# Ledger of designs, part 39: designed miniproteins, single chains, continued (3)

Each design is a single chain, and the fold is of that chain. pLDDT is the mean over its residues in the fold that is shown.

## One batch from the design tools (miniprotein)

Design m9330
Fold by ESMFold2-Fast:
Structure m9330 (fold): chain A 76 residues (1-76)
Amino acid sequence: SAEAEMERARELARQAAERTGELYSQEKKDELLRGLEAVDEYGRRGGSEAQRRAAEGYRALEGEAEHIAAQAEAAA
């Protein structure tokens, strides 16, 4: 379901943000968590379309965390 996809995407994005803070940057973690809150607000509108859009937003945040990790590792 769209709700299950949204919940899964949110969990993965949350985990990625936490790892970003632990391994790379507390500032970038805080930025990612603010992004999560913005997507959460949108997802609260309810309905399958809002839930699909929220899932896309969470996946984008997960991708941003991966990008941060890749840049940090390349700079090391």
Scores: mean pLDDT 85

Design m9331
Fold by ESMFold2-Fast:
Structure m9331 (fold): chain A 63 residues (1-63)
Amino acid sequence: MVIYSDDQVDSVLSRMSVVDPNGANDFSSQIPSMSQDQIQQTINNYTNIVIENVSGVKVTITP
């Protein structure tokens, strides 16, 4: 079973774009070339940065 679907990634990108639209757009453009592991790493890294720097927004695909 696929853990990361296009819909799930789009949901995460939507949340990212509220706090960092440039980062969200860059991530979105890279997704077609990324593996699921790379996508998860990017999401986790971005989530931590967002929490520290902006609004405490927490976005995670895996609990």
Scores: mean pLDDT 59

Design m9332
Fold by ESMFold2-Fast:
Structure m9332 (fold): chain A 59 residues (1-59)
Amino acid sequence: MIFRISNINEKTQRLLTRLYITGEGEVLEGSHDSAVVRLPSRELGEEIARESGAEVEEL
């Protein structure tokens, strides 16, 4: 599934980096404040929003 993440902070960046390293997530497009990512589940997108306070939208 593909998500747009906005209002990225340090906690968001750490979560995305972990998912990239484990191969569970793929960053398709990124900037300091936003990213388009591929994740294996909606639950991971919801977790990123809940844990970091970033805005996550399914594309």
Scores: mean pLDDT 81

Design m9333
Fold by ESMFold2-Fast:
Structure m9333 (fold): chain A 61 residues (1-61)
Amino acid sequence: SLVEKIRKQLEKVQKELLEKVEKEGKLPEGAELTTSPDGKKSVRYVDDELAEKAIKEIKEE
């Protein structure tokens, strides 16, 4: 489904961002590092518009 494809894209981006943050210690503008209930860390955007902008930029790539 379309929702599943979008979710997979977001997960891929989050994994890449997490690795970049962990290695370089830098977060994109409007992004926050959070800890999941299962104890793993992930990156999320504070604002929905910033998240949508990031998704669109990924599609352009």
Scores: mean pLDDT 66

Design m9334
Fold by ESMFold2-Fast:
Structure m9334 (fold): chain A 76 residues (1-76)
Amino acid sequence: SETEEWVEKRLEEFLKELKEMTKDLPPRKQTLLLARWLALAGELFVMIRQGEPKEEIEKRFRERYEELKKLAEELK
């Protein structure tokens, strides 16, 4: 679906951003952030399957995006 394609593209872009932000972190910390990213991916695809509105999916992505960026900064 269009929503699924949008989510997939955003997740791919965010993964690239996280890898760039965390390239100088120890492997254990990089793995923690990758695990959190994967959990976000699962959450968004569950929301798509449940028929959640695109607006709510976008809001959830935005909230988790900010949380993960803050976590990446705290792990420095």
Scores: mean pLDDT 85

Design m9335
Fold by ESMFold2-Fast:
Structure m9335 (fold): chain A 88 residues (1-88)
Amino acid sequence: SEKIEEKKKKIFQEVSELLESDPDIEKAVGKVLDYLKKLYEEAKKNNDLETLKTIIEVLELLTKVVPNEALREKAAKFREEIEKELGL
């Protein structure tokens, strides 16, 4: 639906803007993880499965591109938590 597409687009836009907000990739990724954590809490409260799935997609991308092991581990653990919540 248009509503789901618009919501997903806004999330990816915010992530893109945060990744460009700092020349230090570790700081930029940290900002993205903070944003996704806040978004996850709101999505969980509202049973918003489409937002939860979008968060998983972003976290999967981060685990493939982030050079910092600690940040990849944080992204992977957060993804696993959400996947468990969704029964995936």
Scores: mean pLDDT 80

Design m9336
Fold by ESMFold2-Fast:
Structure m9336 (fold): chain A 95 residues (1-95)
Amino acid sequence: VLPVHLQEKLQNLLSKVPDNTISEEQLEEVATAIINAAPETQEELSDLLEKETLKLPDADIRALPKILQAVYNKAVELNRQDIINNLEIILANIG
């Protein structure tokens, strides 16, 4: 479970994302690709999040909060605590 302050931060970021920026199918594909790449460090995970976001149609970086949520949910599902820890650090350092 996300710490309350990070959950509130993520919800605030998500509220600023335009409707229809990214589909659920695209989110699952991107989240799966990031998890399968097995990023070992916070920097690798951050770079991979940016690279995968830029591969989407229209390369819309505004989709990043939705991608962060999708990767977090997938990491929880697959019990990838290493990715969860690095995502929490990335989320804490946004803004």
Scores: mean pLDDT 75

Design m9337
Fold by ESMFold2-Fast:
Structure m9337 (fold): chain A 87 residues (1-87)
Amino acid sequence: TLAALEAEVNSAHEEYQRLIKRVQEVKEELDKTKEEAKALEQMGKYSEANEMLDNIEGILAKLEKELSRTQDELARLEKRLQDMLAK
């Protein structure tokens, strides 16, 4: 139904906005982690510094992939909604 499709679009849009916010939060945490990693390097803890950076960058990469997937899903749902409204 049209109402069911509108509900799916709204749900996908809310998920997309949630992911955008999470990506911004992780980017801010990455900046903080870079400063913490720099401090660890000054202490000679290079392995720990590299692990911290790899971990946060890995989280960001996974979130950006999920964001891209959600964008594609939202676009598909919006296209279906527009096609239904045009008919």
Scores: mean pLDDT 84

Design m9338
Fold by ESMFold2-Fast:
Structure m9338 (fold): chain A 116 residues (1-116)
Amino acid sequence: KVDEAAELVSRAVEALKQGNYKEAIENAHRALKLALEAIDTSTDPKEIARAVLVGIDAVGIASEAMQKAGLTELAEKLRKIYEEIVEAARNRDFDRVKQLLEEALKIVEEGLKKLN
């Protein structure tokens, strides 16, 4: 799951570089969902740590792609959550990181609804 999530992050980055903002957001959404599933189901601390990093990357890419797609308000909300996740991760507040990743997922899903 974490490897699939990481590949989706890479795909989202490539889509973003090519101006395919909807594809970037869709791939970031799927990556974030898989990262959260890995956090919930894994018992390996190293796998959980990697899933957290993949989730953080997915949130950052989604925020940038949403900004470029003209979803400015949602992108700003997601960027604020991204900054809070980075701070929580530095403080080793794992429960806060997970909560913020779940909040980010809801914002990404709202963005996708506006593009459909």
Scores: mean pLDDT 87

Design m9339
Fold by ESMFold2-Fast:
Structure m9339 (fold): chain A 87 residues (1-87)
Amino acid sequence: MSEEEFEREVNAALAIMLTAVVKLSDEVDEDTVRLIEQAYRLALESGDETALKAVLETARSFLEKLPEDHPLRKRVEEIIAELEKAL
């Protein structure tokens, strides 16, 4: 395994772990959105389809918890749009 291959695998694993943390929290605060943003960046850097799909599912589930007028809604919608383009 090259250093580049190792970094991609680590980024994919970290993205999936962060999605698990978000799913367990049931919180709808800015810290949870920051975890989704971190998972999103790691999934994109990894290029791993499983990680990208896990983050997308988690972001969509989180968006369903947000009221229509919530200030964090647009930020999560932007993450979903970027993930859908990457898949």
Scores: mean pLDDT 81

Design m9340
Fold by ESMFold2-Fast:
Structure m9340 (fold): chain A 67 residues (1-67)
Amino acid sequence: MLSEAARLAQQGRVEEAAELLVELLSPTGLPAEAIGQLVYREISALPGVSDETARAIAERVKELLEA
């Protein structure tokens, strides 16, 4: 699951990556803000992912968790 989200992030597929990360991380019970920070740090560490893409994925994950 996480490796698939990483692949989507490296392809710039923000929405699909965010949806997979929500499925993986929502069961943790962490606040949306904490999950967003975790997502940004993990995705921005991936080779080939821009800061803009990492921020977009993290923000989208927060939006989906708050819906």
Scores: mean pLDDT 81

Design m9341
Fold by ESMFold2-Fast:
Structure m9341 (fold): chain A 65 residues (1-65)
Amino acid sequence: EELQKLKDEYLKLSDEIVKLTRELRQAIAAGAPKEEIERLQNKIKEVSDKYAEVAKKIDELLAQK
């Protein structure tokens, strides 16, 4: 069940991006240290890259049908 596994990973990564984005916005609004803001931005980039990779795999599986 490769497609279902990829969809589950996609949803988990999506949730993580939403959570990290919320944390980033709150940190910026609260005047958090630049180091903390950069840490959150780096995590968002890393998770977003994984999200894009999983999305591509899902699209490839769906296109082969």
Scores: mean pLDDT 83

Design m9342
Fold by ESMFold2-Fast:
Structure m9342 (fold): chain A 82 residues (1-82)
Amino acid sequence: GKEEAKKKLEEMKKELEELKKELEREGKNTPIERAIAIILRAIGIELDAEKIKEKEPSLEELAEEVIELAKEVIKLALEILK
């Protein structure tokens, strides 16, 4: 029920925080696109990868946008579940 859903959302939020920290560290082999896909899949949001590529932002900017969007979705989901 709601408790299981809330716990899963909390786990996803924790994973997003960890991912954000990974994105903040310097490196060249972080698979940001894969991480973004995992986040969106976990939340149940379908994101058109072609639209992301069409924007052509830096991977760091893109990852920040996705994390912020994911945080917003998690916040909205938590409000709905209450």
Scores: mean pLDDT 52

Design m9343
Fold by ESMFold2-Fast:
Structure m9343 (fold): chain A 88 residues (1-88)
Amino acid sequence: MKATVLAEGELVGDEIKATITVHTPEGTLSPVEVTLPKGTKTAQVELDAVMELPGEEPRTYKVTATLTPADPEKEKPGWRGEATLEEK
């Protein structure tokens, strides 16, 4: 499954602490925090995220995402991209 990824982060020293949110047509996965090096323009990340839908068992997905800066001139780094989801 392909999904849209949004990430917002804060610069902490030489690292960006970013929160990644994965949006699919079925729903939004639980946010996951990742650490990116300062000055990263494009990042590839692999992470596990959980989708909880009302009345359903939680499902864990392996998410592979490529993040590109949404606005490199912002003081607060923002990223967007595409993800591929594989159910675990």
Scores: mean pLDDT 72

Design m9344
Fold by ESMFold2-Fast:
Structure m9344 (fold): chain A 85 residues (1-85)
Amino acid sequence: MVEVSNSVLAATAGVPLLTDGKVGEVIDKDVDGNPRPELAVRILKIEGNKAEIEDLRTGRRFTAPIVTDADGKKYVIVPILPWAR
């Protein structure tokens, strides 16, 4: 079964953003489909259950887990850094 560590989510202070799980995709929508332009990221690559993402505001790159919910929807857990947004 696909399982995501809650400890990883807690450690990264991440926000789940909806994704189609495609390289080059820009994702900016939360779990409710609301746009979050301050969290907008681009998927640079996907390796199994992880994505390398780029924050479009800062240009910073992160490795983030991909989570699939009970409805088959996929989310990238985007880390929040302590900067002014």
Scores: mean pLDDT 70

Design m9345
Fold by ESMFold2-Fast:
Structure m9345 (fold): chain A 82 residues (1-82)
Amino acid sequence: MKSFEEILEEFQKKVDELLAELRASTDPAEQRALVQKIRDVLAEFKREVDKLIEENPEKAKEIRQKYADFVQRVVDELEALA
């Protein structure tokens, strides 16, 4: 099974690729679609995080904090592009 760090790296890469497309886009409809894709990717990441916490309850606080930090970074990036 993939570690939390491996899963985080995969989702970080997916989000960074979508953020790069969003920064390059000047079409409001495309921008809205990309923001929705980013939200969908974050929801998928949350499902994987919840599974990892169930298997590693002693690390739940650390995993939740790193997930929250990642989500906050993405939210800040999206707000900066608005």
Scores: mean pLDDT 82

Design m9346
Fold by ESMFold2-Fast:
Structure m9346 (fold): chain A 89 residues (1-89)
Amino acid sequence: MEEKALELLRLLREAAESGDEELLEEALRKLHELNIPANLTAVKALAALIAGDLETAEAHVSKLTELSPEIREDIARRAAALAALRAKE
């Protein structure tokens, strides 16, 4: 499981830096293998946050906010945590 999680993080970083949609789709498949419920928009938001592209991350999170308020709030918390980690570098 740990090796799959590390491969997923590497893949998200590569996707964020390259903008490759195929890498984003592969990351989504790996999340499903780990039984993590996600959609392509969530993966795009995570990749953008990992890359430090807050504008792109915000655009994708805005699409997710059309879901339920509970999902919106949970994603916002996770996004803020990732942005804080990037800012502390």
Scores: mean pLDDT 66

Design m9347
Fold by ESMFold2-Fast:
Structure m9347 (fold): chain A 108 residues (1-108)
Amino acid sequence: KSSVEEIAKGLLKSMDKDGDGVISKEELTDMLKGWGLNWSDEEVEELMKLLDKDGDGKISLEELLEALEKLVKVYYPDKTTLSGDEAYELLLKFFEMSIEEVRKILES
């Protein structure tokens, strides 16, 4: 079992191919393709804008953690830790949502 912070760190590490401690649009796109998810460039760009609160064009650990905390509250409101299977299902559900559903959760 992992805390939401540990899940965020693990996800960042898995996407952060250049080791700069942030997630680029290209790294996010590669992850989605690796998961068999066919997101358009437009949808990935909109997701980046929803996650990238400081407007630097990259997703930091803090921005990723905030987004994941909101998702955990929606799908697992009584949990502070998730199993690997629960974390995977959470992320898969997130990326299978429409951009409108994602926006509603992240703007809550």
Scores: mean pLDDT 72

Design m9348
Fold by ESMFold2-Fast:
Structure m9348 (fold): chain A 87 residues (1-87)
Amino acid sequence: SSELLETIKELLSTLSPEQAKLFEGVVAIALNYLNGNISEEEAIALIRSIVPEELQEEVIELFKKLAAGEISLIEFVKKVTELLKKH
């Protein structure tokens, strides 16, 4: 949706280049999972491969909430941005 794209653009503008690359990677993994292109297990493995070790469990917890429908994709990208900014 346009709201999702606008939110992603706004969040990207608040991140450093390194944080933005991690953010884009995590969002791409989440979208591939939601589109049925990869399994939950494959998505978690990809998150572990790109996200710093100290952030992996928090990002994976958010991803599991997204996969379970407990949070929206917009809420997921906002929370991932907050985690990246704190670390």
Scores: mean pLDDT 89

Design m9349
Fold by ESMFold2-Fast:
Structure m9349 (fold): chain A 86 residues (1-86)
Amino acid sequence: SLRDSLQKLGEQVVESARKGNVDEAIKLIDRITGMAVTYMRINNNYDAARKITDISLQAKKSLLEDPNAIDKIQSKFEQILSIVDS
């Protein structure tokens, strides 16, 4: 399912961040965002698509400012999953 794919990618984001691979973590965040936003738009949920985009931008900003902010990235990812489940 979409949720299962997003969860697996989110786990890869956390792993890449823990390894200090910020560039890879950002690319995975962009992939998650693209998948989730596309799904929301197909379902005519434009408000959710905007919120997911905003949360993803905040996650990337947090990672660039503090590469050790794993808890912040994980929290933002859980917010995206919650929106997708709505």
Scores: mean pLDDT 84

Design m9350
Fold by ESMFold2-Fast:
Parts: C-alpha cells; structure tokens; sequence
Structure m9350 (fold): chain A 95 residues (1-95)
C-alpha cells in the first residue's frame, strides 16, 4: 500500500541521518589516523545528505498525490539500493 511505502521511505530517511551522524562522530579520529579515508568519508556524507533530500522531496510528492503506487514502489526500490550502496561505501571509508 502507499502507507507502507511512506513508512519505508521514512525509515530510509532515518537510516541516512544515522549514517551521516556515524561519519561525523568518527571524522576527528579518522582525520588524525587516515586523512585520505576522512576525505572519502566527507564525500560519502555529502552523497548521503543529497539522497536524504531526494527522499524528502519524494515523500512530499507522494503525500500530494503526484505519484502512482507502481511509480512509488519502483522509486522505493531504487532508494533502498542507493542507501545500501552508500552504507557499504561509508563502512569502507571508516576503516
């Protein structure tokens, strides 16, 4: 249902906020121990925030009735894949 999709989009938004927070917490140590990893972590953080903003806009479009159920399901799958990719890039950068 559309309500289930909205709930999953909100969970993705929360996941992205959590990921950005994890990067922020680790950046001071990473900058000292691995400056190249810190630069990569900042780049991943920027992409996380960009994806969050895209999800926020999409939630608004769904709430305003601008998106069909089929389009919403397809876009949710894409956002889930992009979030998973960013999580893996974050974990790699924070090593």
Amino acid sequence: SMDDILEQLQMLRDDLDWMAEQIDKQLPLLEKENPEGAEKAREVRERILELRDQIDQFIQDVQNGKVSLEQAQQQLTLFQTQTLTLRWEMLRALQ
Scores: mean pLDDT 90

Design m9351
Fold by ESMFold2-Fast:
Structure m9351 (fold): chain A 79 residues (1-79)
Amino acid sequence: SPELQKAAEEALERALQLLEETKSLVPEASEQIEELREELEKAKEEAERLFKEDPSVGAALLGAAASQVELKAREILEE
């Protein structure tokens, strides 16, 4: 649904913002943060492909990826 797709895109934006903030606060983790960003970009590309065929699956994939990246970024901040 359009609402699920929008929610997933908003989750993506939040995760990307958190990665940028984490990189600023923990510059020694820059390489790990760039790896997380690459994971998120790959998930976005896959979700965009899926949005054409199965929008619910695309939204679920993107949302799950964004959530996982957000959790990993928070773990970096706690170190």
Scores: mean pLDDT 83

Design m9352
Fold by ESMFold2-Fast:
Structure m9352 (fold): chain A 84 residues (1-84)
Amino acid sequence: NEKQEKILLYLQDYLSRRLAVPQEEITPNKALQDLGIDSLMAVELQGLIKSEFGVEVPLEELLSFKNLNELSQFIAEKAKTVPD
């Protein structure tokens, strides 16, 4: 799914810069907590997702996603368009 892949790449790029780690360490199958996403970063992601994709994700639900792949699929299902 091109839309889901574009969202996933956006999230991987953001997290790579935010955590100051290579993008290769932001694997879509790792647990969010194992990527170093704490409660503060989860709040930042919540705001980013709403701003960029128009999708509101409750914080508790955001933290319950298994990995970035599941999160990006959820956003793809809810978002009508993805920024170029």
Scores: mean pLDDT 78

Design m9353
Fold by ESMFold2-Fast:
Structure m9353 (fold): chain A 77 residues (1-77)
Amino acid sequence: KEKYLERLKEIAERLIESAKAVDPEAGEQLKKYADEILKKAREQIENAKSDEEVRKIMDEAIGELDKKAQELVEKAL
């Protein structure tokens, strides 16, 4: 289960760096949202009973991260 959290952190870090390149404040805001999304995903993954549940949680977390990154970058432009 830990490998999935590492992957989510890596995805979040890449999105934050991309946002910072557009606007440093957008990157900082995305980091705060990412911390919340990752915290929620961690709790859900730890309580997941199957690999299918973990995959669903990861897909949802990645989707939320991508959506927030896009919203914040668009707002900064």
Scores: mean pLDDT 80

Design m9354
Fold by ESMFold2-Fast:
Structure m9354 (fold): chain A 81 residues (1-81)
Amino acid sequence: MKYIEEAVKKIEETIKKLKEAKSAEEALKIHKEGYTEIKELVEKAIKEYGEKAAEELEKKAEPLKEEIEEAIEHARKLIAE
């Protein structure tokens, strides 16, 4: 699914950038930009493919869940400083 493949790539890029973030401001900017782009791609996929798009995203994002949690934890620590 076109938009789902692109959304997964954006998730991977956002994870990598968040892990490399050095400040709370940088982490928040990366998170906001990544979330906005991923959301638009997912909405386009749902519009074109219906609920199957959400299921396909869940399946493809499943291997990334641990990395997503690590990236969020890194960002949270930067904000909590």
Scores: mean pLDDT 79

Design m9355
Fold by ESMFold2-Fast:
Structure m9355 (fold): chain A 60 residues (1-60)
Amino acid sequence: MRQARADRMVQILIDTLGISPSDAARVRDWMIAANNAQLADIGRNSNNVQQTYDYIQSQF
């Protein structure tokens, strides 16, 4: 499910990087709205949690 994927990503970002609740909400909303190609692009453009967060922020 899109929501489960978004929730998992948000949890990883909070646990690893300590992102704020407002940033977590923004990431979650973007991931729920993102299509399958946009979600696949996360994997292509990131090799670690920090790069994943940076990539998602570039899409806001």
Scores: mean pLDDT 78

Design m9356
Fold by ESMFold2-Fast:
Structure m9356 (fold): chain A 71 residues (1-71)
Amino acid sequence: SMQERLGELEAERIGQSGSPIGAKEFDKKYKELGGALTMENLVKRSEVASGPAAEGVREERRRLEEERERE
């Protein structure tokens, strides 16, 4: 899961004897995993939603995609 990937990334940050991941690299990967988790949750909700609820989820996904372009 994405939660498990976050745990692995945190383990890399603290390191095992010698080469922990740098803070800047950690932040970048952390944001990427957070974004992926959010999009995955929206996709899952979209699959079960119908009518106006489904449209709301699709619109939220579109806004997040646009925000990714702006960053």
Scores: mean pLDDT 55

Design m9357
Fold by ESMFold2-Fast:
Structure m9357 (fold): chain A 84 residues (1-84)
Amino acid sequence: MSVEELREKALEAVREAARYAARARELAAAGDAIGATAAAIAAIGAALEAELLAARLKERGHIEEAREILEGIEAIGFKPIIEI
């Protein structure tokens, strides 16, 4: 997988995490605790996928691309496990 493909997949995972996080908030506001929890789990999963791809970018020396992905994760309210 190229650096460009890794970055594109990571950015898509960040977008998925953001969509699920927004959906979780909508469902929570509507009183749907089960739906909100399911959406929150999906958001966490997508954020972790983005973090794994950021780790692969970091291991290849693409620190700025990895940082971009981790900042995207932080912007949606998740704390990344890995650091740059």
Scores: mean pLDDT 85

Design m9358
Fold by ESMFold2-Fast:
Structure m9358 (fold): chain A 119 residues (1-119)
Amino acid sequence: MAAPRVEFREEPGRRLLAVEFGLTNPVNHVTATAVLLLMEGLSEAEAEAAVAELAARYNARPGGRVRVNGWTVAVLLASPALSLVSLEAVGDDTVRIELAVEDAGHTSRYVLDVERPAA
């Protein structure tokens, strides 16, 4: 499988990563996009509100979120072809995300390590 395209977007108080997978035989989808939200210092309520706003903006469903040492990683899934397999802290400043991508009857796994933004 070809590697996904990963794009960064810095927004006030947060970092977004768009992880875009090309699908071989899409039904109603040309690509499958996961949006990752990286945030410092948010409360649980603020994280929930940010996820809801991004879900509306990207027409995506929440996949999951984790909070580690005052920073939050949230995963949003903008395709029925995408699922979140795991989302876990693998260090104080690193979160590992495992995604499943269903394409033409085959399931592929993609693992991405995201690091806490430099202060």
Scores: mean pLDDT 76

Design m9359
Fold by ESMFold2-Fast:
Structure m9359 (fold): chain A 82 residues (1-82)
Amino acid sequence: SKEEVIEELRKEAESAPPHEQALLEAEIESIERDTDFLFLLAVSKRVGEELAKKLREKAETLFWQVLANAGSQAAQQLLQER
């Protein structure tokens, strides 16, 4: 349902960094205004984009953790600034 899809996107927004969270909130507002076809299309586009973004963020976090464990202060700072 429309409500379930919006709730799923809000859940993703809560786990996303601030930049991505703002984009997800904007997408939710856009979806609420769309017709049936445009609504489904927007959801499909957004979910695909968000999955790619999350994969990149996980790769970055793992890379920073490896560097931090090796003694990189810069990597430790990046992890802390989340």
Scores: mean pLDDT 65

Design m9360
Fold by ESMFold2-Fast:
Structure m9360 (fold): chain A 124 residues (1-124)
Amino acid sequence: TTRAKIQEIIKELQEALQNLLTPSQIRIIAKGLEEIARILEESGATGEQVVKAVRALADSILTMVTLLQEAKDNGASEAELEVLQQLQLGMLLGAVEDIADEADITDEDKEKMLKITENTWKNL
C-alpha cells in the first residue's frame, strides 16, 4: 500500500519531467526518492509520513526543475544557472531536514538522507 502510493507519486513526477530532463536524469531523481522513502520506512516513520515526505520532495523537485528551464528559456548564463542550482540544493536539503525532524529520525539517518539528496541533485 505505502510502496504503491510512493511508486504512483514517482511515476507522476517522471511523466511531468519528460519534457524537462533526460531519461537518465529522471532515473537519478526516481532512485533518490526511493532511497529516501526506504530510509524513512526503516527508521520507523509511518506509511502516511513517508508518502507525505515523497510527495513534498517530488513537488519541490518539479518546481525547481521548471524554474531552471524557465531561466534557460529567458537566456540565463551558465554562471546564473549554477547559482540557481546551488540555492535550490539548499532548499531541498532544508526540506529533507524538516521531514527528518517531523518523523523523529535519528541524526545518522538524517545525514544519510541529506547525502542522497545532495548526490541526486549534483548528478543531474
Scores: mean pLDDT 89

Design m9361
Fold by ESMFold2-Fast:
Structure m9361 (fold): chain A 58 residues (1-58)
Amino acid sequence: MAEEAGLKGQRYATEAAARGGTEEGARAGHDVALAMKAGDSQAAIEAMERAREAALAA
């Protein structure tokens, strides 16, 4: 679960950065990486959702 959320979050963060949201994309990617490193599945899911919103808004 956390691993899948982390991979999706990184993907969304990359898309946000590519669409002109470079700072938001980088921040979202950092948050996802931190949550995955901590083993916090809930934080990883929340970070993934924020990255998805950033990608959609860009």
Scores: mean pLDDT 72

Design m9362
Fold by ESMFold2-Fast:
Structure m9362 (fold): chain A 86 residues (1-86)
Amino acid sequence: SSEIVELAKELLEAIRNRDAAKIAELTAKLMELLGIDPKTYVPGELPPLEELGKLSLEELARLLVDYVSMRRLDEAEVVAERIVEL
């Protein structure tokens, strides 16, 4: 979905700028788009970063939410960069 790619682009810029407020705003929008309820959300299993090329756009977007929710912003940046390349 072009909406996922657009949100990932904005979130990538916010992560690079360490803009906590913008990261929170954009992550909430991405969760809404993916149908994730923040109140019941549990992070999934983390695939190795070298396997990102095997993941679908939706799987990459869910992984981006997982890394941001864990405050692992360096890994979140790598995932967002992969989404932007699609």
Scores: mean pLDDT 82

Design m9363
Fold by ESMFold2-Fast:
Structure m9363 (fold): chain A 59 residues (1-59)
Amino acid sequence: SSIEKLLEEADVKIDKKIADLLAKGKENPELSDIYQEKVKIIRESWIKTKKKIAYEIES
């Protein structure tokens, strides 16, 4: 399914974005809490998005 391919590509992009934010937190320790919170939001949002997509595919 083309959807599985898109999900794999999105996972790679999300992982890269999380890695970039974590790196920025290390470079800017005073803002580390802000970058950690952004990572948490991105992870939670992506999990919710994948669940919605799974529901739509199985419907």
Scores: mean pLDDT 84

Design m9364
Fold by ESMFold2-Fast:
Structure m9364 (fold): chain A 68 residues (1-68)
Amino acid sequence: SAEEEQLRRDVLETARLIGIAKAKETFGKEPDSVEVEVVDDDTLRVVATVDGKELTIDLPSSVLKALA
C-alpha cells in the first residue's frame, strides 16, 4: 500500500540521517557518501565514507520504524 511504501521510505531516510550524524561525530565532518542497504528483515546497514575511510553501522529496522 501507499502507507507501507511511505513507511519504508521514512525508515530508510531515518537510517541515512543517523549514519550522517554518527559520521560527523566520529570524523568531525560531513561524509562524502552515505549508503543504506537491507541486510535482512530486521537489519539495515549504513556505510558512511569520509576521506576514503568507511564507518559501518548496523541498525535494527524495528527501532527505525519507531523513530520514523
Scores: mean pLDDT 80

